Designed miniproteins, single chains, continued (3). Designs and how they scored, part 92

Each design is a single chain, and the fold is of that chain. pLDDT is the mean over its residues in the fold that is shown.

## One batch from the design tools (miniprotein)

Design m11184
Fold by ESMFold2-Fast:
Structure m11184 (fold): chain A 94 residues (1-94)
Amino acid sequence: MSPQEKEMAKLSKEAMEKLKKAKTEEEMRKIIDEFDEKLEELLRKYGETALRYLLAGIAYQEFANYAKEKGFEEVAKYAEEKSREYTQRANELA
């Protein structure tokens, strides 16, 4: 894994730790939106690759699964939609 992909993995891990501390669906949504902003920044800075979009898709799927377990259906659906968008972009670049 390149230093750039390690930075993306760290960002995903930090977002997941924040999600575990979130008490409301609104807090989870804000954490996910902040993650998306930082992720798009990294993609613009380091370049858009199939692997980087795939890693983004995986991270969003993990966020969606966690939100579902907590009963936060709206944020889970939002994260699932983001996961599909990033996975589609990964497939288009592969």
Scores: mean pLDDT 85

Design m11185
Fold by ESMFold2-Fast:
Structure m11185 (fold): chain A 68 residues (1-68)
Amino acid sequence: SAAEEAARAKGLAGYAAASEERRGILRGIGLVLRGIGESLDEALKKGSKKIELTEEGKEGLEILRKAS
């Protein structure tokens, strides 16, 4: 319980502090990961060995590029 409370407090405090300035970066990472997942799913459906990034994944990369 104490360890769980400490981990939660640290995680929430760190997340809250980071999210104020890094919410855009976290969103960008989420979009990239979702775009990669969609690209993989589409490639698998087509039986393709070539994976191409979705439009959403490209948008996520642009967000990260601009935030860097």
Scores: mean pLDDT 63

Design m11186
Fold by ESMFold2-Fast:
Structure m11186 (fold): chain A 66 residues (1-66)
Amino acid sequence: EEEQLRSDFLKRYVENEIKKLEEMKKRADELAERVKQGITPEEAVQAEKLRADYEKKKKEMEKALS
């Protein structure tokens, strides 16, 4: 049925978006650890921006799933 096809499509889309969010978080965490080791303040700002982007995307995903 159309509802079944739509449901499968949505699950596949959500799975891909979750994987992207996990990759973004991983990159942000890696950059934060590098900053702690004495990398430039500019990279610290980039790490904060990546975390903000991740949080925003996570909220959008939660809203779409609710």
Scores: mean pLDDT 73

Design m11187
Fold by ESMFold2-Fast:
Structure m11187 (fold): chain A 72 residues (1-72)
Amino acid sequence: AELEAKQKAFVEEAVARVVEAVRRRASEAELDALMEEIAEELKSLNLSPEQQQAVIAEFVREGTAAVLALLA
């Protein structure tokens, strides 16, 4: 299933924040704090379990691709 517009916006913003942190060589502690913040924001969206899983899957896919592009 495709993400709704709000969910797509959330993923895009979350990925951009992770990419910025990686680009500036953020510490493991900074990355952990960022991941916790993103997780809390995801919970605040009050999505169904299926929608949460779709958002998480898209975030991992887009985030992984973006981070790998920075490392190439």
Scores: mean pLDDT 80

Design m11188
Fold by ESMFold2-Fast:
Structure m11188 (fold): chain A 65 residues (1-65)
Amino acid sequence: KKAVLTELKIEELSDKKVKLTFKAEESGEVDETIQVEAGGKVYNVKLKLEAEKGKTYTLVVELKD
């Protein structure tokens, strides 16, 4: 079963690093590709994790060319 995510926030920490914050409304698998912009470039970030209902997740992602 896929998780239902709410409140996705993307914050640029640097040209090569972003912070993603989201809340799980329903438990399940997260398997999504998110497009983010940092330092004037566009990156595809894969999110794959098991989410638990009611939890807020914060991920710091290093961006690669």
Scores: mean pLDDT 78

Design m11189
Fold by ESMFold2-Fast:
Structure m11189 (fold): chain A 65 residues (1-65)
Amino acid sequence: MKKFKVKVEEKYRDLVKSIALSLGGEAIETEDGFEVFVPKDKADEFIALLKKYIPEAEIEDLGDV
């Protein structure tokens, strides 16, 4: 899977979790946002959806796990 660190405001938490789950992934809540795990073939779609719905989201690619 691909791991991402996603920094967002609390009001977007349910949206981030929903997007991750829709792609067969998982979002683990942290103080500043989420650690997100998605299938490698869904990584680009995850980034695109986050930037579309939460343009202010900070996304860090932490590589393959």
Scores: mean pLDDT 83

Design m11190
Fold by ESMFold2-Fast:
Structure m11190 (fold): chain A 75 residues (1-75)
Amino acid sequence: EDIEKAVDLVKRAIKEGLSVEELAYQGAKEGLPLPLIRAATRVLGEILGNKTEVEDLPEEVQEAYERIKKLLEER
């Protein structure tokens, strides 16, 4: 459930041109756990062409990031 909300939030941000900060704010308002919010902002940042340093992410954030990325690619 929460991971699907994170995926939908990233999709919405892409379609509506939301910033990383706006995505984080919406995720917090929707009650997403912090690791999912951080993972979703990382995915959006990568899509927007920001430099990605995945190796610096905590394990919980990295796992959520990989799952969100995979779900975006499958849909």
Scores: mean pLDDT 74

Design m11191
Fold by ESMFold2-Fast:
Structure m11191 (fold): chain A 75 residues (1-75)
Amino acid sequence: TLSTSVRNTAITVGLSDLAPQAQQLSDRAVRLGDRDLIRYINERLGQVGRYRRQGDLDRARQIFQQMVLDLQRRL
């Protein structure tokens, strides 16, 4: 599920403390049927994965943290 992907991504980049909140926010976006937010989350998770594969963990973490902040403001 999207929330599982969000949680696992947070843990993978060393942001396990943000995992519960990020999961709750993604679950809310799905429950609301907000296709724009769901697309946004998928795009950001893709970017996080790309930077992680390049070895740029700092940028991967920054993108994940910014996603969480954006979701907090929009939900």
Scores: mean pLDDT 89

Design m11192
Fold by ESMFold2-Fast:
Structure m11192 (fold): chain A 55 residues (1-55)
Amino acid sequence: PMITDKQELLKQLIPLSPEEAKQLLQQQQYSPELEEIAKLLALDDPNERRQLYQQ
């Protein structure tokens, strides 16, 4: 599902487990906003950021 606002996406991701949050991010298009959100979720590892692009 596409989430249009970074704030809305972040709020949905916070209550999820880190693994569920990563799955949700992988469903989105890769973008600068997703990289910032991944950073806030401690997805600081390059390998984890690449997963955002794979889906």
Scores: mean pLDDT 58

Design m11193
Fold by ESMFold2-Fast:
Structure m11193 (fold): chain A 54 residues (1-54)
Amino acid sequence: ALITDLEELERQIEKQKQEIEEAKQSGASKDVILDKEVQLGVLDIQRAVLIVTG
């Protein structure tokens, strides 16, 4: 589902950044880290769209 609230999107982006850092600290595989980074990119795109269209 698309997140349409800018504040909620920014919270999700911050949470995803934290999860990436935790994955790096815990020695997670590069594939796991890349998957989380891709998800962060999706959230960044959603945020950009909401800013332009809101």
Scores: mean pLDDT 79

Design m11194
Fold by ESMFold2-Fast:
Structure m11194 (fold): chain A 62 residues (1-62)
Amino acid sequence: GSVAQGAAAGGAAGRAEAERGGDASTSGMNPKVAGGQVSGTAEGAEAGGRAGELEGRRLGHD
């Protein structure tokens, strides 16, 4: 439904944004820094998914 689609879209957007934020800091950088960016991307995706789910619920029917 729209809630699940909102969560998926939000997760994808969060992941993409986290990756954008990490691009300059991971270019030619220490692997530990790159690992932190990957972890941050996963957290961004989760946060985006939750935000998308809440927005989908507000706009759509329960």
Scores: mean pLDDT 58

Design m11195
Fold by ESMFold2-Fast:
Structure m11195 (fold): chain A 94 residues (1-94)
Amino acid sequence: SMPKTKEEAEAKLLKDLQTLKSLIEKYGKSKAIGEAILKARRVSELISTSQELTNAIDAIQDLYDSTPESAETPKIQKAIENINTTSDVLLTYV
């Protein structure tokens, strides 16, 4: 479901990042994951977001940097899609 407010979009991005973090821990990382994290970070820098979201982005970046590369799974692909879509929604509030 699409967020209807900036606060709802931020909360959804936080949840989507937490989901992706768990998937990275189980399945490894891919270039597309790195691109999704970078997109979320750029959005958080362009709009006034919570410290909680900033902390979540930093935590997933640290995990990404320390994780070995692996093949993408459908679960990771869906998590990437969700983060990219929610980041695009947040960009409409810039």
Scores: mean pLDDT 81

Design m11196
Fold by ESMFold2-Fast:
Structure m11196 (fold): chain A 90 residues (1-90)
Amino acid sequence: MEREKLEKEKEESEKLVRALETVARLGKELKVPTGEEAELFEAAKEYFAKQREPLEAAMKAAGIDTRLGPLLMLEIPKERLEKAKEKLEK
């Protein structure tokens, strides 16, 4: 029934939102400016927009908690990440 499909979509959305919240939290803990945090969010959205399904499957199957930091370094554009990271370090 439609209910089961909606439930899965809800779980996917929840994981995506959680990933975005994780980036925001990491930024705040590092005392980063808001503008830089926004760039990290955009990069994370692009990454998880494509990787969300396989990532969700892997996490549910093995119960693995992923950190956004490593994922962003692996898949997002280096130019955007380098720019944001340099500003964070300063």
Scores: mean pLDDT 49

Design m11197
Fold by ESMFold2-Fast:
Structure m11197 (fold): chain A 66 residues (1-66)
Amino acid sequence: SERSKQLQYVADNKDDRQLVIDTLQKFFGLSREEAEKIIDGDKEVEEEVLKRLEPAHQAALAAREA
């Protein structure tokens, strides 16, 4: 049935999507919504996050050294 195929697709994608979201949240401090938009191919959000992430990532590394 169409419902069974949809559930299978969601289950298969859920693990990969959830792992990527979890990684982005933990490693880069992104919100779940920001991570989801990047995964979904929102290039404007991706560019803004990457631009902000580079200085924030360096600031986080500097804070860990202190």
Scores: mean pLDDT 61

Design m11198
Fold by ESMFold2-Fast:
Structure m11198 (fold): chain A 72 residues (1-72)
Amino acid sequence: SAEREALKEQILAVHREAQRYRDAGDEEKARAMERKARELVRKLLGDTSEPISAEVQAEFARREMKEREAAG
């Protein structure tokens, strides 16, 4: 639907913003934008009938958190 297309566009825009911050050397802001994009993706997936896909995405998010902890 049109609302879903707009949300996908928003996700892409946030990803582009994250890339700009990374290009500028601002890794903290890049990560914040990427986290925002993942939140939007989870919101989009939460409206689907695919629980397996949602669980796979959650596992990817868990791996990201573990990698962050390993860096600290």
Scores: mean pLDDT 70

Design m11199
Fold by ESMFold2-Fast:
Structure m11199 (fold): chain A 74 residues (1-74)
Amino acid sequence: MTEEELRRQVRSLAETIAEIDLKAGVPEEEARRIGLDFAVGFLLGIAKAIGLPEEKLRELRETLDRIRRELLAE
């Protein structure tokens, strides 16, 4: 998986969660944050559950944290 593919997956998942929260009346800024935090945590949780090596898990965590910051700053 490339960083660009990972960014697309994070965005897609975050947007899905944010849409649900927006429909529930959560403010846009908060819904966006919740969506991104959920997407990052979910992907890290899956990677840990499937047994990614520690070094790959660290790389993924760093990449996901960077993607989250970039998406929040746009």
Scores: mean pLDDT 83

Design m11200
Fold by ESMFold2-Fast:
Structure m11200 (fold): chain A 75 residues (1-75)
Amino acid sequence: SQSLADQAQQEGDKMKKLGKEAEKKGDTKAAELLYQAAQVLYDASRLAGQSSDPELAQMLLEGGLEIGREAKKKA
């Protein structure tokens, strides 16, 4: 089973890759949202890895994924 920290890190990496692709295409608005999603997901991964606040880590994972979905609708 994948840990929340590992899941959030992998999802963040995916958003960062999509952000770079959007930026290359000149879609700056989608790129900004994708980079924002990646940052939130990386924060979720860090908090989950620290075991400091598992509820906040879960909320950040869900929030980062939601921002990513919104970015895809604007592309």
Scores: mean pLDDT 85

Design m11201
Fold by ESMFold2-Fast:
Structure m11201 (fold): chain A 120 residues (1-120)
Amino acid sequence: AEKELEEILDKYSEKFQEALWNKDIEAMIKTIKELLDEVVKLVKENPDIKKELVIKALEEVKRMAITVMKMKNVPEEKIKEFEKEVEEYIEKIKKASPEDIAKIVEEFRKKLVEELEKLE
């Protein structure tokens, strides 16, 4: 799980950086959505995955989403609200039983996809 997550994060970080270099917001959003789908799949297939690894994935997705929001001129107060929502999901993961982690990550994916679609 750890090695697979590192490979996923590296792959999607590279794709995101390429989209960012090209100022392709549509490609950046697509990359975040694909990364979220891969993370959800990995967590569902690996119920014993360390919480620290899941948190790292959420933090990486958060960084990417904030970059898109800034490029779309989202107000600073709205970006701070989003950061707080992500921190609430991280706290839920820290307190969760292993069986609930996949559900929390799925809820996070759904919420973030809804926010990103508003930026398209």
Scores: mean pLDDT 86

Design m11202
Fold by ESMFold2-Fast:
Formats: C-alpha cells, structure tokens, sequence
Structure m11202 (fold): chain A 95 residues (1-95)
C-alpha cells in the first residue's frame, strides 16, 4: 500500500491526475482491508489534495474531513495539523 501511495504522489507531482487518483484509491482499499488507520488517513489527505488541485473543492473537503477524523482518533498531532491547514486553504479558496 505504501508503494501505491508513493506512486500516487509521483504521478500527481507530474500533473498526471487520473493516474494519481487510481494509485491513491488502490492504496486506500488495501489500507482499509488491513485496518491500517494511519495509512488510510494519509491516503485520504492525499486524495483531498488531488481533488483540490482539480478545483473539486467539495470532494476535497470530504476527503480532508475523513482524514481529520481518523488522525484525531489516533492522537496524531502532526497528521491532524496538516489536514487542518489544508482545510484552511479550502476556506480561503471558497471565501
């Protein structure tokens, strides 16, 4: 799953957004099947970033909120902070 998430990051950095989405969704499915909540939250945050880069702000917000809920339950302060900053960026874009 970590390799698929890293491939998603690589393709997103190259502007290959459809390929990035495919790899992130594959990573998400594997992390969910394994019960890896930290991996799940990381991929959900990355999907939020991907959808935000496409101007799909409502979908991005949904993914960020899912990641935030998981990081909060895990007491992952670094993960929670990163997602909260992404949600603040969305508010600025939405006004």
Amino acid sequence: AIVLNNLGNLYQSQGKLDEAESYYKQALEIYRKLGDKRGEATVLNNLGNLYQSQGKLDEAESYYKQALEIYTKLNDDDGELKVRLNLLDLKVLKE
Scores: mean pLDDT 84

Design m11203
Fold by ESMFold2-Fast:
Structure m11203 (fold): chain A 72 residues (1-72)
Amino acid sequence: EEEKKKKALEIIREGVLRAAELASQAIHDVVQAITGDDEATRQALSDRAGQLGDEANRVEEEAKKKAEEILK
C-alpha cells in the first residue's frame, strides 16, 4: 500500500514539475513575443507559447490518470 502511494506521489510530482517547466517556457515565449520587433517572429513565439501551455495541461492530466491507475 505505502509503495503504491509513494509511486503515485512521485508520478504526480514529476508531472507537475514538468508542467511547471513547460508553463515557464511559455511565459518566456510570451515575453519575447511582446518585446520583439518582427511581427512574424512575434506570432511564431505566441503560437509556440500556446502549444507549450497545451502540452503542460496534457502532461499534468496524464500524470493524474497514471497515478490513479497505480492506486487501484
Scores: mean pLDDT 79

Design m11204
Fold by ESMFold2-Fast:
Structure m11204 (fold): chain A 107 residues (1-107)
Amino acid sequence: MLTEDEVAEILRRVAETVGKALAEGKSFDEIIEEVRKVVDEYAAKLTPEEREKLRHVFDQALKAGREAQKRGLSIEEAVRAMLTALSRGLMDYVETGELVEVPFVPV
């Protein structure tokens, strides 16, 4: 299971990775791929069940960023939405042991 210190390190490394990618002019999809690599590095230290929980948190963060892009927001705003959702999900995972639920929008 991830400790609070490991979650803080993930968030710091993700923020640094995002900042560098934005400075390099990378697309949102390229920034997602860079963030995914950081998350996968920590996921490799977890049990299969805990790894799936971490991936679910990441998938929710990706959804938030993509929804921001669908609304016509800038790449920086889409990335900010993703980072905010990721931070919230990781904090909830550590503090409660529970996943942030994806809001279901029925057709």
Scores: mean pLDDT 75

Design m11205
Fold by ESMFold2-Fast:
Structure m11205 (fold): chain A 94 residues (1-94)
Amino acid sequence: GSEAQAFVDDVVSFVRSSPTVDLAALIQRLRAYLDSPDPAVRATAQLLISRLESVLGVRRTLSRSELVSLLRALAAATTDPAVRRLLQQVVNAL
């Protein structure tokens, strides 16, 4: 829906705004989506925040290619088809 598209567009725009992805800034941006009316957006944001916080424990930034690899891995590992679709939409737009 419109919420899913807004989520994809916002994440893609943020990632494309710099040659490297600031993980703390991306996590802060994703937190806005925890209150989304779309349950797939909320679930995707929660999954991404949890994974990115784990990465933030060892490094502050990812390259765009490293983030794409992380998103592909999450899409492959998730059992939620709605979350998989949203992760694939972000990957395809990057």
Scores: mean pLDDT 88

Design m11206
Fold by ESMFold2-Fast:
Structure m11206 (fold): chain A 100 residues (1-100)
Amino acid sequence: STLSLEEIAELHKEFFKELKKLVEENKDKFSPEAQKKLDELIEKGEEIIEEIEKNGVTEEKLREFHSVMNQLEQVIFDEGTEEMKKKVKELAKKHQEKLR
């Protein structure tokens, strides 16, 4: 990849914001347990963004951010509607294409 860590972080922030919006618009479609996990994952993602903005980006922070986004996708693929699953696949494909 010819992308800087800063460019990768910006792409991860965009993807995370889209996943957050999709979850928030469809929160009532998830079980109470899944809703709690989604809330915790969104909070963790926002904390990582704040840390990157205050202290700069590192490969370790990007790996943690990627892990949070993967976990959000897994909850959506487990309990989300077919429309949500399709949207996540489209967003993930676009994100992967930008990282190449």
Scores: mean pLDDT 88

Design m11207
Fold by ESMFold2-Fast:
Structure m11207 (fold): chain A 78 residues (1-78)
Amino acid sequence: SPVELFKEKWEPKLSKENFLVLYAYFHYMNNLEVPKEIRDEALELAKKYLEQLKEGKELPEELKVVEPNLEELIEYLE
């Protein structure tokens, strides 16, 4: 499946934290339900990254694709 292919491609290349946010974002972009098992952790991390952006700090390069929709991702995870 596209979800499994995404996981196999990116999980080995990213930190667990960065992977969880990017993985949740992949679900959001494809109108898929985020797995309940990762939802709370992904939400906490997304909120942390939004706070960093509001403070003028940069996100990791791999998460820059998430920046324009980070607030919508947080709402989707809630």
Scores: mean pLDDT 86

Design m11208
Fold by ESMFold2-Fast:
Structure m11208 (fold): chain A 85 residues (1-85)
Amino acid sequence: MPPPPPLPSSPEQRERLLFAISGLAKKLHSTTGGPDMGDMLSRMVDIAVRHGLSAEEIREALRNSSKLTPEQVEKGVRLAEEILR
């Protein structure tokens, strides 16, 4: 099925969303995490997808912090793919 039309977003807005996703993923790794942090990450990924960000762009944002493991990047991408279903 074709993707829904993206919400209008400036490059700055997209960058802020990607930064927020990266920050939440980092917190999940460095603290005990817990379901609240996972739920927040899922919500931010959903918002990013609604703004027309691809799983690839989200993956790049997760890598941009340079302190995330490949497993954390993969989990973020999986959440984006599940939301797209």
Scores: mean pLDDT 63

Design m11209
Fold by ESMFold2-Fast:
Structure m11209 (fold): chain A 62 residues (1-62)
Amino acid sequence: MSKEELIAEGEAHMDRLNMHLPAPLSPDSPFRQLAPDATEATFDEVMEASLAAIEAQQAALA
């Protein structure tokens, strides 16, 4: 792939993640500003870990 195609693929992955989550993560979101070169896998790992931690905490408090 050319550099331009790699950039387009990265943007498509970010669009997919935004579609899976509620719209708080816009292209101008703080997450995208802090990690503009983040991959789909890295973002998914962070989100899954965060959700698992929240669920575990809520389950322990229930």
Scores: mean pLDDT 57

Design m11210
Fold by ESMFold2-Fast:
Structure m11210 (fold): chain A 70 residues (1-70)
Amino acid sequence: TVGEEILAKASPEQRAQVEAALAAAEAARAELRANPDASLEELAKLIGEILNAIGDATEVLLKVRKELEK
């Protein structure tokens, strides 16, 4: 994937940041799947956590991509 190609060019710190963000998104998604009867407020919180984690990962990947400008 494009993300994997960019990540291969990333520094160890940038890679760790992306991996941490993806792990956080996976954990929040697992909580969402485990609690299908969660309240609207709980769903909003979990979705917010997933979106924040995706945003963090996207920001790091975009920064790496910019640094790889040909």
Scores: mean pLDDT 72

Design m11211
Fold by ESMFold2-Fast:
Structure m11211 (fold): chain A 83 residues (1-83)
Amino acid sequence: MADEIHKRSVEAARLVSRLAEEAGLNLRVGPGTGGLVLGIADLTGKSVEEVARRVVETAKERNLKSAGIAAGDVLRELLLEQE
């Protein structure tokens, strides 16, 4: 149901925020970020945790200030890996 998807999206966004804090990053996590992480996980077969970690790693490596932008980069990379 839509309420379950919303809950999972919020949890995914909170996971990204937690991982960013653990990595010492000042990363902006917008309301859409959780939905993007869930969508990437569903499309690629990766876990939500694995996608969230890649988002944080990408943001750190590229000095990005937005988790949404980092998530877009992760989506592109993982779709290329699926090939």
Scores: mean pLDDT 79

Design m11212
Fold by ESMFold2-Fast:
Structure m11212 (fold): chain A 69 residues (1-69)
Amino acid sequence: EIDKNLKILKEAGVPESLLEKIRETLEQHRDSKLMVVQHLPGMVKEAAKLVEEGKDPSVLIRQIKGSLP
């Protein structure tokens, strides 16, 4: 679930402001035909997986931030 992945990222030190922006964007995803917004849940899941594996998620976090409207 998205909330679980966002919690993992929050505990890994991702800024709360970015996590809220992600949540807001996902709430509006049906009104957005942007492929980037439609891929956002998958990017969040992959970043959370990297955190759980003890790997650096910074590249994906940067991509997520750059992909937000």
Scores: mean pLDDT 75

Design m11213
Fold by ESMFold2-Fast:
Structure m11213 (fold): chain A 70 residues (1-70)
Amino acid sequence: SPKERQILLQSTRQLFLSLADATDRILAVRQDPSLSDEEKARLIDQIVAEHQAKVKAIKQQTDQQLAQAS
């Protein structure tokens, strides 16, 4: 339906924006000369974990919106 397509497009946009943000944060960590390789690895792991949690939340919210649109 048009309503379901709108929900999916908004969800897709949120996922792309989340990925772009995580990527920018990882690039900033990699380019920081004040951080050790071990500190960079730890911070990147944290960014990845935060991104995975955010993706899960977006998908859960999308599923709820689709269920209500049925």
Scores: mean pLDDT 90

Design m11214
Fold by ESMFold2-Fast:
Structure m11214 (fold): chain A 64 residues (1-64)
Amino acid sequence: DEAIRAAKEEAERLGLSPETIEAVLRNIKAQNELDPDNPVTPEQARSIARAAKIGEEEGAARRA
């Protein structure tokens, strides 16, 4: 799946934790299951990975 590949590449490029990468991939798979006729695009997958990075940074700031 091009979307899964794009999300994984973007997440690895952003340095997301393995746990966050798994969550991103799970999210994309869940979205594809909800609407198989309109699967997540590579562009949308990269956006999900970027959103996860922001969430990870905010989580770290709250714990500090």
Scores: mean pLDDT 76

Design m11215
Fold by ESMFold2-Fast:
Structure m11215 (fold): chain A 90 residues (1-90)
Amino acid sequence: SFSDEEIKELLEGLAEDIEELIARAPSMSQEQLQEDLATLALLARKLAEEVPQLRETFEAVAEILEKATSASKEEQIAALREVLELVKAA
């Protein structure tokens, strides 16, 4: 199980990764962005199981990203921004 310090470091690292993905997204192909969103959604599902204190947050993150994988690039970037706000609020 994760300690409060480990959870904080995890959330900070995840927020940084999402911010980097948002910055790169406009120059990425649709296929590359879809793959990164799918990978991030799978990670969120795993974290929802492994970090019960943040289960609701990570389940919400996964659901938003899963719905965004088949959306337009603009909608995918908007979903990443929504997910970033959820992670920062956790």
Scores: mean pLDDT 87

Design m11216
Fold by ESMFold2-Fast:
Structure m11216 (fold): chain A 84 residues (1-84)
Amino acid sequence: SAEVERFIANLETALEVAKSSQSPIVILHMVEELLRRFEAEGRAELAEVLRRTLEKLKQAKSLEEMQAILEEAIREMKEILEAE
């Protein structure tokens, strides 16, 4: 769906910004904002994925590790949305 495509594109944009700016905080902020939005909208399953993702991102030691964590989250969210 267009919503899934937009969400994925936004996460990919955050990865590109983080790579160019060397700023993992941009990824953290985006994930936190998305988590709050999904919680507010009652999207419990997507919110749970993002909550786990945020905890992993906070423990990440490199941009490469953050990228791997986001790729995993994108995969899980795609599976959930495709099941809807």
Scores: mean pLDDT 76

Design m11217
Fold by ESMFold2-Fast:
Order: sequence, then structure tokens, then C-alpha cells
Structure m11217 (fold): chain A 95 residues (1-95)
Amino acid sequence: MIEPSDYSKMLRPNPLLRELLSQVGETRETYTLGDILRYISELLVQQGLLDPNDPGLVDLSGTLLGELFGVDSLDMRDRDLVAELILKHSEVVET
């Protein structure tokens, strides 16, 4: 369950997620949930994974991100689902 306050939490992504984020953003040890969501969106655009007829729908089959999240497709408009997947593959950092 995702709350608005979760977007301000500092997260330490797992090594694979951090490597993927480094392709589109600044390489850091920790990120906010909002930063990770933005970088994932940028990564999907950069890798050409968006459906041109439905830009909210992403085909992740055969991708490292799909393997990481355990899904073949993702609706980026379902921000709660995307955020939940990020949280499952990240550690919340105490600040």
C-alpha cells in the first residue's frame, strides 16, 4: 500500500535496479521513490519499450527490468503498482 509520504522516503535500490537507474540518471547510493519512478519512466522511453498506440503500457518481456520485477508487462499509469514493485526491490534508509 502506497502513501503520499512514501514518495519522500530515501531508498537504497538493489544492485541491478541501481545499475539500470545509472543509465538515465545520476549514480547515487540512495534515491527518493519519486526519483526512481521518474528514472524508470526515462529508461523505458530511452530503450523504446513504450507502445506507440498506448504510451502508458510497457512490454517488459525479455528485459532486465521485467526479470527484476517478475512481470511481462506494466501499466505505468498504475503508479501504486510501480511504486510497490520498486519498494520490494529496495531497502528503506533510516534518515
Scores: mean pLDDT 74

Design m11218
Fold by ESMFold2-Fast:
Structure m11218 (fold): chain A 85 residues (1-85)
Amino acid sequence: SSVDEVIKEVESKLPLFSPEEQKYLLDLIEEVRRILSLPVEEAVAALGRLMLRYVRNRGLFSNEVQSLAQKLLNAVLDELEKRLK
């Protein structure tokens, strides 16, 4: 639910960003949806790799894009934590 809310926020703000930033956010949403479809152990590993990639590349984007990406990644982490209960 929180992941879907953050995705809607990203999609609503998408037209405000450059084409490169739009592609980055859309690719991130696609990767997040893929991760959440995996078994929880595989999802955790895939999220870890995605987070490392985000950290490496974060300086390439505006503060607003970085904030939205971080918010989305945190929402995915929270969702996977709930699944581990």
Scores: mean pLDDT 87

Design m11219
Fold by ESMFold2-Fast:
Structure m11219 (fold): chain A 77 residues (1-77)
Amino acid sequence: SLDEELKKLDERIKELGIRLVEAVENGDWETARRLAEEMLELTRKILEIKGKKEGVPQEKVEEVLEQLRAELEAWLA
């Protein structure tokens, strides 16, 4: 069940990555930003599932995600 969820999330991120590259190459920065935000949300879900499987405290997962979000927001500003 969790492994099937992880596989679907991984496949979705790969699809979004291809779309992101296409958007950047076409100079479509609005689409690129939207795709990057969707990829970040999927990354959150992957880290939450993997954290639970490996016994990583939720607090550490949230700390990493908050740092990644802050970096992305700073980059997009």
Scores: mean pLDDT 78

